# Designed miniproteins, single chains, continued (3): the designs that were tried, part 95

Each design is a single chain, and the fold is of that chain. pLDDT is the mean over its residues in the fold that is shown.

## One batch from the design tools (miniprotein)

Design m11512
Fold by ESMFold2-Fast:
Structure m11512 (fold): chain A 80 residues (1-80)
Amino acid sequence: SAADQQFLDGVISLINNDKRLSDELKQQIIGLVRQAVAAGTREAWRQAMRDIANLMLEAGIPVDEVGLFLQRVADIREAS
């Protein structure tokens, strides 16, 4: 849908502009977001947010910064 595409474009832009994320980690996070959007369920969305948080934490990003990133993703979703 147009709303899904608007959301994906916004989140992919957020991810690509985050200099803390390696190219590999960016692709992993984008893949998880795309899968959650395709599934279209609240449960798939919650699982994707947990998986993204875990990947970012394993990459050494501080918990507060991970929380802010996930909040920005949620804000883009609400705006779409």
Scores: mean pLDDT 87

Design m11513
Fold by ESMFold2-Fast:
Structure m11513 (fold): chain A 71 residues (1-71)
Amino acid sequence: MEKVEAYKKRVEQLQALHDETQRRYEEARANAKTPEQKEKADRLGRAHDAVQAALDSATKKYEELKKKIEE
């Protein structure tokens, strides 16, 4: 049970982080006018991709654990 709660919290935290990194990336991309700003936007995009991968992984683990307990 403890593991399910831990993964649920992780999914919620990663979901919030995902939304924040997406907004930051989109804002940076839209406002990037210099090469330095574009490089910063690219770095934010890579960070967002990493968060998305982590969220997908955590969500999959959470669903697997939920299904094991749910009858």
Scores: mean pLDDT 80

Design m11514
Fold by ESMFold2-Fast:
Structure m11514 (fold): chain A 68 residues (1-68)
Amino acid sequence: SEVEKAAAIVAQKLLNGASEEEVRKLKEILTLNLDEKDQEELRKLADELIELARNDPEKAKKLVEKIK
């Protein structure tokens, strides 16, 4: 889905060493390109993947690759 792809892009940015500010801005840009219902799904999924990337980067990497 477009939501899953967008969330994976946001999480990958963090995994690549981007700052929290850069990740936040990217999340906002990608969110604005989606319908309102998908915006809520993206916020939730992106937050989950970002938290996973902080706590378990290796597992997050594998999930992101599977989504892309």
Scores: mean pLDDT 81

Design m11515
Fold by ESMFold2-Fast:
Structure m11515 (fold): chain A 70 residues (1-70)
Amino acid sequence: SAAAREEAARHLVKGVSALNAGDYETAVEHFERALALRPDDPLAWRQLAEAYEKLGDVETAEKYRKKAEA
């Protein structure tokens, strides 16, 4: 729905802001919320992968990066 797309977009924006601020845990929360609202969004998967990579969780980051490229 349009409402779900708007809410997901807001979470992506907040996630990117948190990522740029070095608040990687908050970034993960926002990107996961965006993905919950819009499953299979390659942008959300790429951003989630980046956040997990910054947290040092390389295995989880690689999993989401692969999903984004599928």
Scores: mean pLDDT 86

Design m11516
Fold by ESMFold2-Fast:
Structure m11516 (fold): chain A 57 residues (1-57)
Amino acid sequence: TPNGEAYRILREKYKIPDEYLARAVERLGQDAPPEKLVEEALRIAKEDNAIGKPVIP
């Protein structure tokens, strides 16, 4: 199934980079439902602290 909905949710609602959705797809598979993909992408982003990465001037 196309992951377009999950990509749109992450980009527009959570403002999370696509790379985290790609990692979620790697864990759950490309046919995973968008809800599960968003959930895993959020977990990965939080672990990497990517949403709030340190700012280097």
Scores: mean pLDDT 69

Design m11517
Fold by ESMFold2-Fast:
Order: sequence, then C-alpha cells, then structure tokens
Structure m11517 (fold): chain A 69 residues (1-69)
Amino acid sequence: SMEEEIEKLRKKAVEELVKAGLSEETARKIVDAIINGDTDGAVALLLAADNEKAMEIATKFSREYKKLL
C-alpha cells in the first residue's frame, strides 16, 4: 500500500540521517516536516544541523516521497 511504502521511505531516511550524524529526534522532525509540506520547518532544521550529507539525504527523500503522491 502507499502507507507501507511511505513508512519504509520514512524509516530509511531517518536511519540515513542518524548515520550522517543527526539525533533520531531531529531526523524524525525533518522527515515529518517534509511529509507535512512544512518546507520552512525542514529548511530551518537542516540549516541548524549544518550537515551537507543530511541535506543530500533530505533532498533525496523529498523527491522519492513526491513520486508516491
């Protein structure tokens, strides 16, 4: 189902963000902001993290998530 595919993408993105050096809480907030269309919130969290790998992961997740809609 779409819900199962979204949950798998969400879980993978959170795991990749944590591996890139973010806390699990911050990783979940970024992913949830993207899912909710809160672009300003997602950008603010990514700028605060100051982590280029996290920006790449979040950008990739956003593209993959939008393909499911």
Scores: mean pLDDT 86

Design m11518
Fold by ESMFold2-Fast:
Structure m11518 (fold): chain A 65 residues (1-65)
Amino acid sequence: MQEEIDREVRVALAEIYLAIGKLDLEKGDTEGAAESYRKAWEIFDEAGEPELAQEARENAEKALS
């Protein structure tokens, strides 16, 4: 139960950072978006969600390219 709850909380936090990153891109803040996507990537990786972490990483790289 506790490990599942901790994972759910981390995934939710990472999803919030993904949403912030998307909003930053809509505003033209590519640096802010990349930072939010990097935080999401790190949190997804720590939560054991490697596929979601990879997607967040790709979004961070695209924001700065």
Scores: mean pLDDT 80

Design m11519
Fold by ESMFold2-Fast:
Structure m11519 (fold): chain A 70 residues (1-70)
Amino acid sequence: SMARRRAEELAERTAREAAELLIAGKKEEALELLRRAYEELSTLLPDSVAAARYTGMALRAIGEELDARL
């Protein structure tokens, strides 16, 4: 569906951008980006479980970057 395609695109872009921001030390900007992405996912997807699933995937990828860096 178009909604799932948009959710996938958003999650991928968010994970990449947030990881770059966090590695650059821009924690506040990264957290705001993640918050915005979760809000958008919540409106695109039929339920909060689906939104949480995509957000969780992005957070996991970011967490791995932070663990490697810190």
Scores: mean pLDDT 76

Design m11520
Fold by ESMFold2-Fast:
Structure m11520 (fold): chain A 57 residues (1-57)
Amino acid sequence: SDKENEIGDAINEMIGAFEEGDFEKGLKLGEEIPLVKPATEKALEEFLERKKKKELE
């Protein structure tokens, strides 16, 4: 179905961001996908907190 194709494309875009090393972009893309949102929401929060702490160096 079109919805399945849209979800697949979104997942591939998220994977592409992770492969490029852009974890923040990948996790944000995952939050827009209902299927993976709960896991990516937590991972994004943990990533952003680590980034904030590193910026204090």
Scores: mean pLDDT 69

Design m11521
Fold by ESMFold2-Fast:
Structure m11521 (fold): chain A 74 residues (1-74)
Amino acid sequence: GDALSQKINDATKENAEKVKKEAEKVAKEGLESGDFEGTLKRYLEEGKKKTPEEAKLAEQAAKEARRILEEILK
C-alpha cells in the first residue's frame, strides 16, 4: 500500500479516537459539575490558546461531548 495513504488514514483514525476520549472526559466533567455549557466553554477556550489544530480538535470534541450529554440526559 501507499505509505502516505496509510499515514493519512492512521492520523484520521487517531484524531477520531482523541476526539472521542476528550469528548467523554468533558461530558463526565459536565455531568459531575452540573454546568454543561460552562464546562464546554472552558474546554473550547483552552483549546483555542494552543494551536489551530488543537482548537479544531477541541471544537469537534465539544460537539461530540454535547451529543453524549444530551443522550445521557434523555
Scores: mean pLDDT 75

Design m11522
Fold by ESMFold2-Fast:
Structure m11522 (fold): chain A 101 residues (1-101)
Amino acid sequence: ALEAEVEELAREAATTPVELDVAREDADLLGRVMTAAQLAIEAGVEPGEALVAVGALARLIAAGRHDLAEELARRLEEAARAGDLERQREVILEAVRAARA
């Protein structure tokens, strides 16, 4: 609705740059997680395993563990590009363990 858009724009104008930057970082990092998961599926990881990784990394982001989520997403992407199934699974297990802690 137009009223909702105007209200959202007014809220954006009142939002501090720090708050806006945090929201963008979470969105960008989630996009990176999705890209890493897609590459992992293409590299031979089962879709179910990739979904588990996405869920674990999303929980880390929600918990404010941005640096760890970024590191694990990058490592998963690197392993997927290398075609290293063993390393991909290792990163997925690491993400699951970190999300449970």
Scores: mean pLDDT 76

Design m11523
Fold by ESMFold2-Fast:
Structure m11523 (fold): chain A 62 residues (1-62)
Amino acid sequence: SPIELAAMKDLGLSEEALELIKELIEQGKSNREIAEELKRRFGVELSEKQVSGLKKAILLSE
């Protein structure tokens, strides 16, 4: 969706990183756990607040 694409560009996320975020949201992971996975797997460092904003953008696009 346009909202997801904008969030990816703003936060420097790959499509693979966004798909992981969606999977972790569906699994009920916390914003902190999502941030830790992104840092571990993709080297992307996001704050819990940034993850919260991205989660909201993803949920609004469904």
Scores: mean pLDDT 77

Design m11524
Fold by ESMFold2-Fast:
Structure m11524 (fold): chain A 75 residues (1-75)
Amino acid sequence: MPEEALELVAEAVRRAKTLDDQVIATLGLMGVYLAVKAGDYETAAEIAQKVAELSTDPEVRELFRRAAELLKEAA
């Protein structure tokens, strides 16, 4: 559930190929983690969605998009 979404965003950080995508994915992971820990799945989904839009790495975009879908289901 939310833990699956967190694993997807952690994988995105691991797969990010450029420094810009690593920074975006890492900040996204931190934001999603803090929102999930607070029980705010709506904000977590919005953060994941925005990271998917901002990243230029197709793998990072896909993983954050899937995480956003899972977080929306949890909200």
Scores: mean pLDDT 84

Design m11525
Fold by ESMFold2-Fast:
Structure m11525 (fold): chain A 51 residues (1-51)
Amino acid sequence: MSLKEKELAIIEDNREALIEGLMKGAKFDRELAEKVVDAIIANTESLPLKD
């Protein structure tokens, strides 16, 4: 099993919290918050992590 499987579960749990945080803290719309979270996830995946 790849680390990606576990990371996906963690990301899904954190994604909802991050979206709410952005909407409340930065006053983003849900649509914009989702795009920002998606960008954060993509940036994390670009890290030199070895399985």
Scores: mean pLDDT 70

Design m11526
Fold by ESMFold2-Fast:
Parts: sequence; C-alpha cells; structure tokens
Structure m11526 (fold): chain A 72 residues (1-72)
Amino acid sequence: MLEAAAEEAARELLKLGYSEETARRAGLMAAVYILAGYSVDETEAYLVQLGFSEEVARAAARAAARAVEALR
C-alpha cells in the first residue's frame, strides 16, 4: 500500500511540473501521513513543518489522498 500510494502521488506531482526529487520526497511523506489516518489539511501542515513549501505540501497531500482512495 505505502509504496504504491507514494509512487502514484509522485507521478501526479511530476505531471504538475515538480522535480523528480521533490515529487518522490513529498509524495512519500504525504502517503505516510494519509495512510496513518491524518486528514489532507493535517498532512499539508505536517509537510510544511518538514520544510516543503505550502504549494508543494498542498499538492502532495491531495495527490496522496487521491492515490490512497484509488488503491482501496
């Protein structure tokens, strides 16, 4: 579940024009929080605390939530 959700979230971030490094790191961290049961808004806040920009954090949290729902 985690690897598949992280991969799909990273793929969505790449489509939005983010670098491969940013997409993988943000996608993985967002997938971890979403799978742990945190909301999209909580995940966005945690990613900002980890040093991601608000824009990247928001995109990653939403991408991870969509990826997790698609894998159910």
Scores: mean pLDDT 84

Design m11527
Fold by ESMFold2-Fast:
Structure m11527 (fold): chain A 66 residues (1-66)
Amino acid sequence: MIKVVGRGLSREGAEQVAEVIESSGGKAEVRGDERAEVVGTGLSPTGATAAALIAIGDGGEAEVSG
C-alpha cells in the first residue's frame, strides 16, 4: 500500500492532508512543532496524489512511496 510523507506544512495544510488520507481509507499521523509533518499509510494512488498536491500547494514537500 502507498505511503505519503508531507513536510514543511502549515497546521491547516497538515490537517487538510490528513483529512484526504483518512477519506481515502488510509491512516494519518500529524506532528507539528515549528513546521508540521504528516505521515499517511494505506492510501490508494489517487489519495496519495491528492495528499501530495495539497502538501505542495501549502508550500511544503511531499514524498510518495509504495
Scores: mean pLDDT 79

Design m11528
Fold by ESMFold2-Fast:
Structure m11528 (fold): chain A 75 residues (1-75)
Amino acid sequence: MKEDLINAIEKTLEAMKTLPEDEALLVARYNGRLLAELAEKAGDKEVAKLFREAAEAKSVEEAQKYLERAKETLE
């Protein structure tokens, strides 16, 4: 689970760097929402909160910040 979540974060961050801002935010929204649900079911409320913040982010920079913090928490 932990390694799967880290891998998913890294792939999401890579996709966001290669996509236009509007598409990058859409990826953060959908993946952040899905990952938050998975983290919540696994009992990791802190990581789930960070994924929800990434999904609700209003900028690519904000979304990246929350995804990086989630990865840092899982490491």
Scores: mean pLDDT 82

Design m11529
Fold by ESMFold2-Fast:
Structure m11529 (fold): chain A 70 residues (1-70)
Amino acid sequence: AAEELLARARELGERAIRVGKEKGNEELIKAGQELLEVVRLTEERKIPYSEAVPRLERLEREIEELLAKL
């Protein structure tokens, strides 16, 4: 469901910021902040879900790649 996808993305974004701060990885912090912004814009209905999904998928891949390199 849409709510589950947004909740998962929020959790990943928050984790990216936390880990980025702990490891001093500024790129990971920025990626997490961008992911949380896309979640916020989607929840506030400022962007359609069709625009949000590709952006969420791109940011989730970017965060996972950054976490794998730590």
Scores: mean pLDDT 85

Design m11530
Fold by ESMFold2-Fast:
Structure m11530 (fold): chain A 66 residues (1-66)
Amino acid sequence: KEEEIEKAKEAAKEMAEAMERLRAAKTAEEVARATGEVLRALGDMLDAALKAGLSSEEIRELVESA
């Protein structure tokens, strides 16, 4: 499961980067694009967490900390 854990970490980093881009966005177009990136990264993070065998509570904590 070490590969799944590493993928979950990579997805979490992508989520953090997407959130940073969203916070830096200045125009409506930039906000819309960045929001799309955040949602995509969240989906990747959740998929990786499920494959890593995280519990429902652990996944909830991961989402709430993002």
Scores: mean pLDDT 74

Design m11531
Fold by ESMFold2-Fast:
Structure m11531 (fold): chain A 94 residues (1-94)
Amino acid sequence: SSLLKELLERSRQLGRDTIELYRESLKKSLLDPKTHRDTFLTLYFEILGEEGKGLTFEEIEKNMNEEVKEEVIKYAVEKYKLDEEEVKKIKELV
């Protein structure tokens, strides 16, 4: 089953919003050194949209300069409501 189905069942049992639980999980993945790279590249892929179509993570990563990294961080701040300490932690991981 998909992650969304599992989160829906858990959300109903806990009385929590499934979207909020999903966002919290993605935020934790972005802040975890072990999962940071894949989560960060996924956010850049979301920013690229149509331009990212057919590109591999390796090809996307090769195009990731400092300006692009700052844009991804800005996107993450808006999407996950990151505070100053969380932004500092992300900058240390990139």
Scores: mean pLDDT 74

Design m11532
Fold by ESMFold2-Fast:
Structure m11532 (fold): chain A 91 residues (1-91)
Amino acid sequence: MRTLVIELTLKDGRKVTLELEIPETISRDELVARLEAALRAAGLDEETIREIVEAVRRHLKEEMTAREAAAAIDRGLRDVPSVEDAKVELK
């Protein structure tokens, strides 16, 4: 298991930190499910969650390493209109 830490600053000024436990290899569907659960636990609204998930999904492979998953999330978050800044770190 690896820990993926995501720090989001939203354009409305909210700051959210997510921690995801990710196996060394992960499927698209598993990563999406874990990301959605973490976003909901952090108190984001369903519209913002949908925007983030759809943006990230465009960069996901069917199967990927934890490192590839972190890179895809980082890339996808930059495409989200409601996100001002995003930092993604894999530990």
Scores: mean pLDDT 86

Design m11533
Fold by ESMFold2-Fast:
Structure m11533 (fold): chain A 80 residues (1-80)
Amino acid sequence: MATREDAELARERGEEYYKKGDYISAADAFRLAGEYYLALGDLEQAAESYRLAGEAYKKAGDFESAKEAYERAERLRKQL
């Protein structure tokens, strides 16, 4: 059961990890935010959260996870 507060908190944690250079933890937090927003039906915020996860995975050198996150963000955007 995801709340908007859960989604916002996950996104804030992702931003904090990203600023500290912990890109894997940032990506995981952004993915979690995307899942929460998706459960809430907020496709715009879900797509943005997956895009941010992709950017974080890319900075971490995890290009496979980055690709998956970007593809998920693109699919969600096509539903808007």
Scores: mean pLDDT 86

Design m11534
Fold by ESMFold2-Fast:
Structure m11534 (fold): chain A 78 residues (1-78)
Amino acid sequence: MAEAQEVAARAVREAERIVAEQGEEGLPRALEVLIEAARRVIELAADDPEMVERARLLREALEEALAAGEVRELEPRP
């Protein structure tokens, strides 16, 4: 479980770094980093069904956020 927590912590720091350096232009990449980390946590925590379920729900929420961000990029910002 420590490895899954480290993966999550590193992904959050990497996402924060991307957003800090690139602003909104980096948001899709930051979300992709978090989505990949959630998938990795599911693999590492396969023996912990509660952790797997939490990571799955988080991954779904992040994938929805990424899709919404892509739609916004195709439309002029107000």
Scores: mean pLDDT 72

Design m11535
Fold by ESMFold2-Fast:
Structure m11535 (fold): chain A 95 residues (1-95)
Amino acid sequence: MESLRARIELLRRRLAEDPDNARLWTLLGALLYQLGRYEEAVRYARKALELDPNNYAAWVILARALDALGRREEAEEYLRKALELNPDSFVARRL
């Protein structure tokens, strides 16, 4: 439980040093989603996609977080985008 928050804090410090690293934005979005911080997960996933629109993982995190927030129509659109980038994804089909 505490380890997720500690990891988020460490990664936020790394992100301050390397704000153009789409992978760090994506990883932070995933950890925020795991912590139930869905609105923040959406913001971090969107930033990752601004840096790398082909980031399949960021599209999946964005769709999952929006679904958790009850924004199903947006979630379905972004899930479709994830599937276009990786059509064989079992993870995207299970959302």
Scores: mean pLDDT 81

Design m11537
Fold by ESMFold2-Fast:
Structure m11537 (fold): chain A 69 residues (1-69)
Amino acid sequence: MDPETVAQAEAAIAELEAQAQKLREQAEQSTDEAERAKLLAEADRLLEQARAMREAVDDALRVQREELA
């Protein structure tokens, strides 16, 4: 995987994590139980996407190290 692609993926992961944090903050400020549950579910989905993306980056970097060694 190209260093530029890795940097872009890391930036995307950070953005997903930041969006999830904002949704959690909105949930904490909400007095509506249904709205709070929806915001937390969206935050959890974004964190799962960030985790999957990080795993893919780690796997690609491992393959590159093994093939070029």
Scores: mean pLDDT 79

Design m11538
Fold by ESMFold2-Fast:
Structure m11538 (fold): chain A 67 residues (1-67)
Amino acid sequence: MDELAEEAGRLIREAEELLKQGKLEEARKFLDRAIEIGRELERMGDTVRGKVILREAEELLKRLEEQ
C-alpha cells in the first residue's frame, strides 16, 4: 500500500511539472495512472489515502482540461 501511495504522489508531482511545461498529453497519462492507483487503494481498504490521491489527480486533470 505505501509503495502505491508513494508512486501516485510522484506521478502527480511529475504531471504538475509537465502541465507547467505545456506537455498536456504526457501530464494526462501520469494523472490517469495516479487515478488508477487511487482507486486500487480504495478497493484495498485504504480509503483515506485513495481519496486524497484521487482528489489531487482530478484537480490537476481539471486544470489541464481548462487550458
Scores: mean pLDDT 82

Design m11539
Fold by ESMFold2-Fast:
Structure m11539 (fold): chain A 86 residues (1-86)
Amino acid sequence: MLERARRLVEEMRRAALAGDEAAAEEAARELERLIRETKDEEVLREIVRLVLEAQAELARERGLPTDLSRLDELTDKAVEEILAEQ
């Protein structure tokens, strides 16, 4: 599970940087499906953290301001919201 999530996050980031919006969206949809199917809270937290880190890296590479100081708190909140909607 986590290995597949890591590969999808990397694929999404590479596609986004290359300007391939269709490939980036497809990888994002695959990640969303994986997140919805994940019932293990610890694994889910790690997947969400990888996604948020990749988004922050992408924003930074595009010259947008980003703050990683609350990454753990944002991850915990996102996991709580995802689990509530399962």
Scores: mean pLDDT 75

Design m11540
Fold by ESMFold2-Fast:
Structure m11540 (fold): chain A 62 residues (1-62)
Amino acid sequence: LLSKLTPAERMVALALVRHPEKSYAELGELLDISQATVSRHVKRIFEKLGVSSKEELIEALR
């Protein structure tokens, strides 16, 4: 599943799974990227993995 993601997208996806309660701004701070960059990566991850929500992504990566 993660093999379909770029290294940057994989990093964001793993951070989402490990910190489901964190906002995109908080994830951006954790990963040293902007909140807007996190949002763009999340959108691409959703498209590549065929999921529609953060909850579906977390479930898919369990």
Scores: mean pLDDT 79

Design m11541
Fold by ESMFold2-Fast:
Structure m11541 (fold): chain A 76 residues (1-76)
Amino acid sequence: AAAALVAAALQAAQPYIEKAGEALEAGDLKKALEYARKALDVLEAALPALAAADPALAARVAATLAEERELLDALE
């Protein structure tokens, strides 16, 4: 089921999302961006398994992650 794959990917990414937030609160933008990119890497790693379960959902998720990566690159 695609839902279980999405849940597992979000759980794996959560520590990096939390660390990115902590870095922002500390004023460390560079570290915040590094953790945000690591969170995206974790989510992207789940795409092949998601594509096998739900190709349409995987395509939408991939497009969203690509857009988020472009936004992070612009904030450098």
Scores: mean pLDDT 83

Design m11542
Fold by ESMFold2-Fast:
Structure m11542 (fold): chain A 103 residues (1-103)
Amino acid sequence: MIEELAKKYNLAYAEVKAENLGSADGRAEVRTSSGDDPASRAMLGGILDVLRERVARGETVSGTYAAIADSPEEGRKAGRLAAELGPNTVVIAKNGEIKVLKI
């Protein structure tokens, strides 16, 4: 779904699928449009930073968190926002505009 949406916008993406993060059996699966794309890395960093902050506060985190962005700067912001808004959310940052979609 996110890969197809990112392809439609011709933009980079990052997705984190978390399952009981913060518990002993917690895991996360990561997908990006490219491991070498700076925007993908920034989005992933933003998502993971917020999820790590939530776990540090004693939260157990589950759900899909995803961002699509046209730059590393906007990608970091989009990634953080996606993880803050809750599970099954995609944040799209393009041309200085932010769009939020539920999946």
Scores: mean pLDDT 83

Design m11543
Fold by ESMFold2-Fast:
Structure m11543 (fold): chain A 89 residues (1-89)
Amino acid sequence: DVEKNLAKGLEAFKKKDYETAIKYYEKALSLSPEDNWIIYGNLGKALFEAEKYEDSIRYYEKALELDPQNEEARENLEKARKKLEEKKK
């Protein structure tokens, strides 16, 4: 069940257990019959908080491909890109 795994991922995210959140979101994505920008956005957030900025950028880009007018995903993508640049310097 996609929704059940998303709910478990969100619960882990709220507890700042980002690794567990990522695992549940990945499971939700694997069970989804179609690409889902909500799952991609949640993966982007959890990966960002886990400081996995390159992976975070990839999932926010996927979210924006499906929902180009998503302002939250666009702003979060910009933040992730900035963090990646800071990390490489």
Scores: mean pLDDT 83

Design m11544
Fold by ESMFold2-Fast:
Structure m11544 (fold): chain A 66 residues (1-66)
Amino acid sequence: KKEEAIKYLKEGMEAYARGDYEKAVQLFEKAIELDPNLKEAYKLLADVYQKMGDEEKANIYKKKAS
């Protein structure tokens, strides 16, 4: 199950690299659902929301990553 969280994290990073921010958000949210302690997923989700211009959500996930 933790391996599944890492799989979604990697797929989300690939989507983010392609500029598919909506897909990246979905995949990082799935990673967090499977492993709520996966700090890297919160950091990446904050970065994606920042790229999308959603400063409120970016700040929420940035705090969760700390």
Scores: mean pLDDT 84

Design m11545
Fold by ESMFold2-Fast:
Structure m11545 (fold): chain A 68 residues (1-68)
Amino acid sequence: GKEIEELKKRVEELIERLRETTDPAELQRLAREALELIDEALKLGMDEEEAERLRKEIEDAGVAGVIA
């Protein structure tokens, strides 16, 4: 649906920003925002496998060590 597609695009944009961000506070903020959008999309019916791929991209962007 349109809302899931819109949320996915926003998550992908946030992941791109995460890859370019070095400030720990900004990384934590962007990662939290992206994760919240993924949770919202899951509630609307997004596939769990797709959500897991997006979460992995957030982790790969180097935020896991910042968020703990």
Scores: mean pLDDT 76

Design m11546
Fold by ESMFold2-Fast:
Structure m11546 (fold): chain A 72 residues (1-72)
Amino acid sequence: GLAELRKEMLRLIGEILRIIGEIFDLEAELKKAKEAGDKEKAKELEKKIEELKKKLEELRKKLEELEKEFEK
């Protein structure tokens, strides 16, 4: 029912917000690593950020599909 759909949407929203926060923190660390000239640290952080961005895109697409079902 709509209650179950709403709960799943809220769960996905929570996961999306958590990942956005992680990306924000990692981007701040990346800026510091680049300013310090730590190329290896910067490379590791860039890889983690890209992995999180891919997961964020997948979760956003799933949320959009659930929103379509909720609007019916």
Scores: mean pLDDT 84

Design m11547
Fold by ESMFold2-Fast:
Structure m11547 (fold): chain A 98 residues (1-98)
Amino acid sequence: SAIEKYEEEIKKDPNDAEAWYKLGAAYLVEGEYEKAIEAFKKAIELDPSLTARALALIGKAYFEMEEYEKAAEYFRKAAELSGDESALRAAEYAEELA
């Protein structure tokens, strides 16, 4: 599976930010939201260039968990860094649900 592949890559190189990001995305697809958030945070720590993309996906994970206030916070941070209007709209929608 994708999860097993990226877990093996991380065992070989725990500082591979792209592997952590891909592991987070795989967890998000499988509905493992808390594990996805932890993997994305690790990816940001290792490679700050991933910050805007990873924050948007952390926002999505919190949204799926119905943690709307946290989802809004992360979507807003992503929008501020990237200028992505879809992230801004996601933040506004999550704020209405909080």
Scores: mean pLDDT 90

Design m11548
Fold by ESMFold2-Fast:
Structure m11548 (fold): chain A 117 residues (1-117)
Amino acid sequence: MTPEEVAESIIAMVRSVTEELIAALEQPEEERAALLARWREGIAALSDPGLRLILTALLNVAEGRISLEEAKALVDEGVALLAARYGLSPELVARLRATAYESLERLKAAREEREKR
């Protein structure tokens, strides 16, 4: 895969996971807990440490386990590992980071909206 193809695949995965986590947050408490637990197991099984860090940050924000600042630090570490592994340009790194940051903010907003109901 080219660095561009890797970046586009990861961006698509981050967006897909974000939509599924938002959908999980809209479920009743027991179903939500079960869905989030399955995501935690799936993410932990990922072989790529950079991707695992990014998806762990998304999940932990969705669960309210970490601050947005702490999640952004995990994203930055994960993106750096992906850049080193796949030879991502600074432009691709910026796009991945921006997409992941947008996803973190959307998940925080979705969690807060659930708490207002």
Scores: mean pLDDT 87

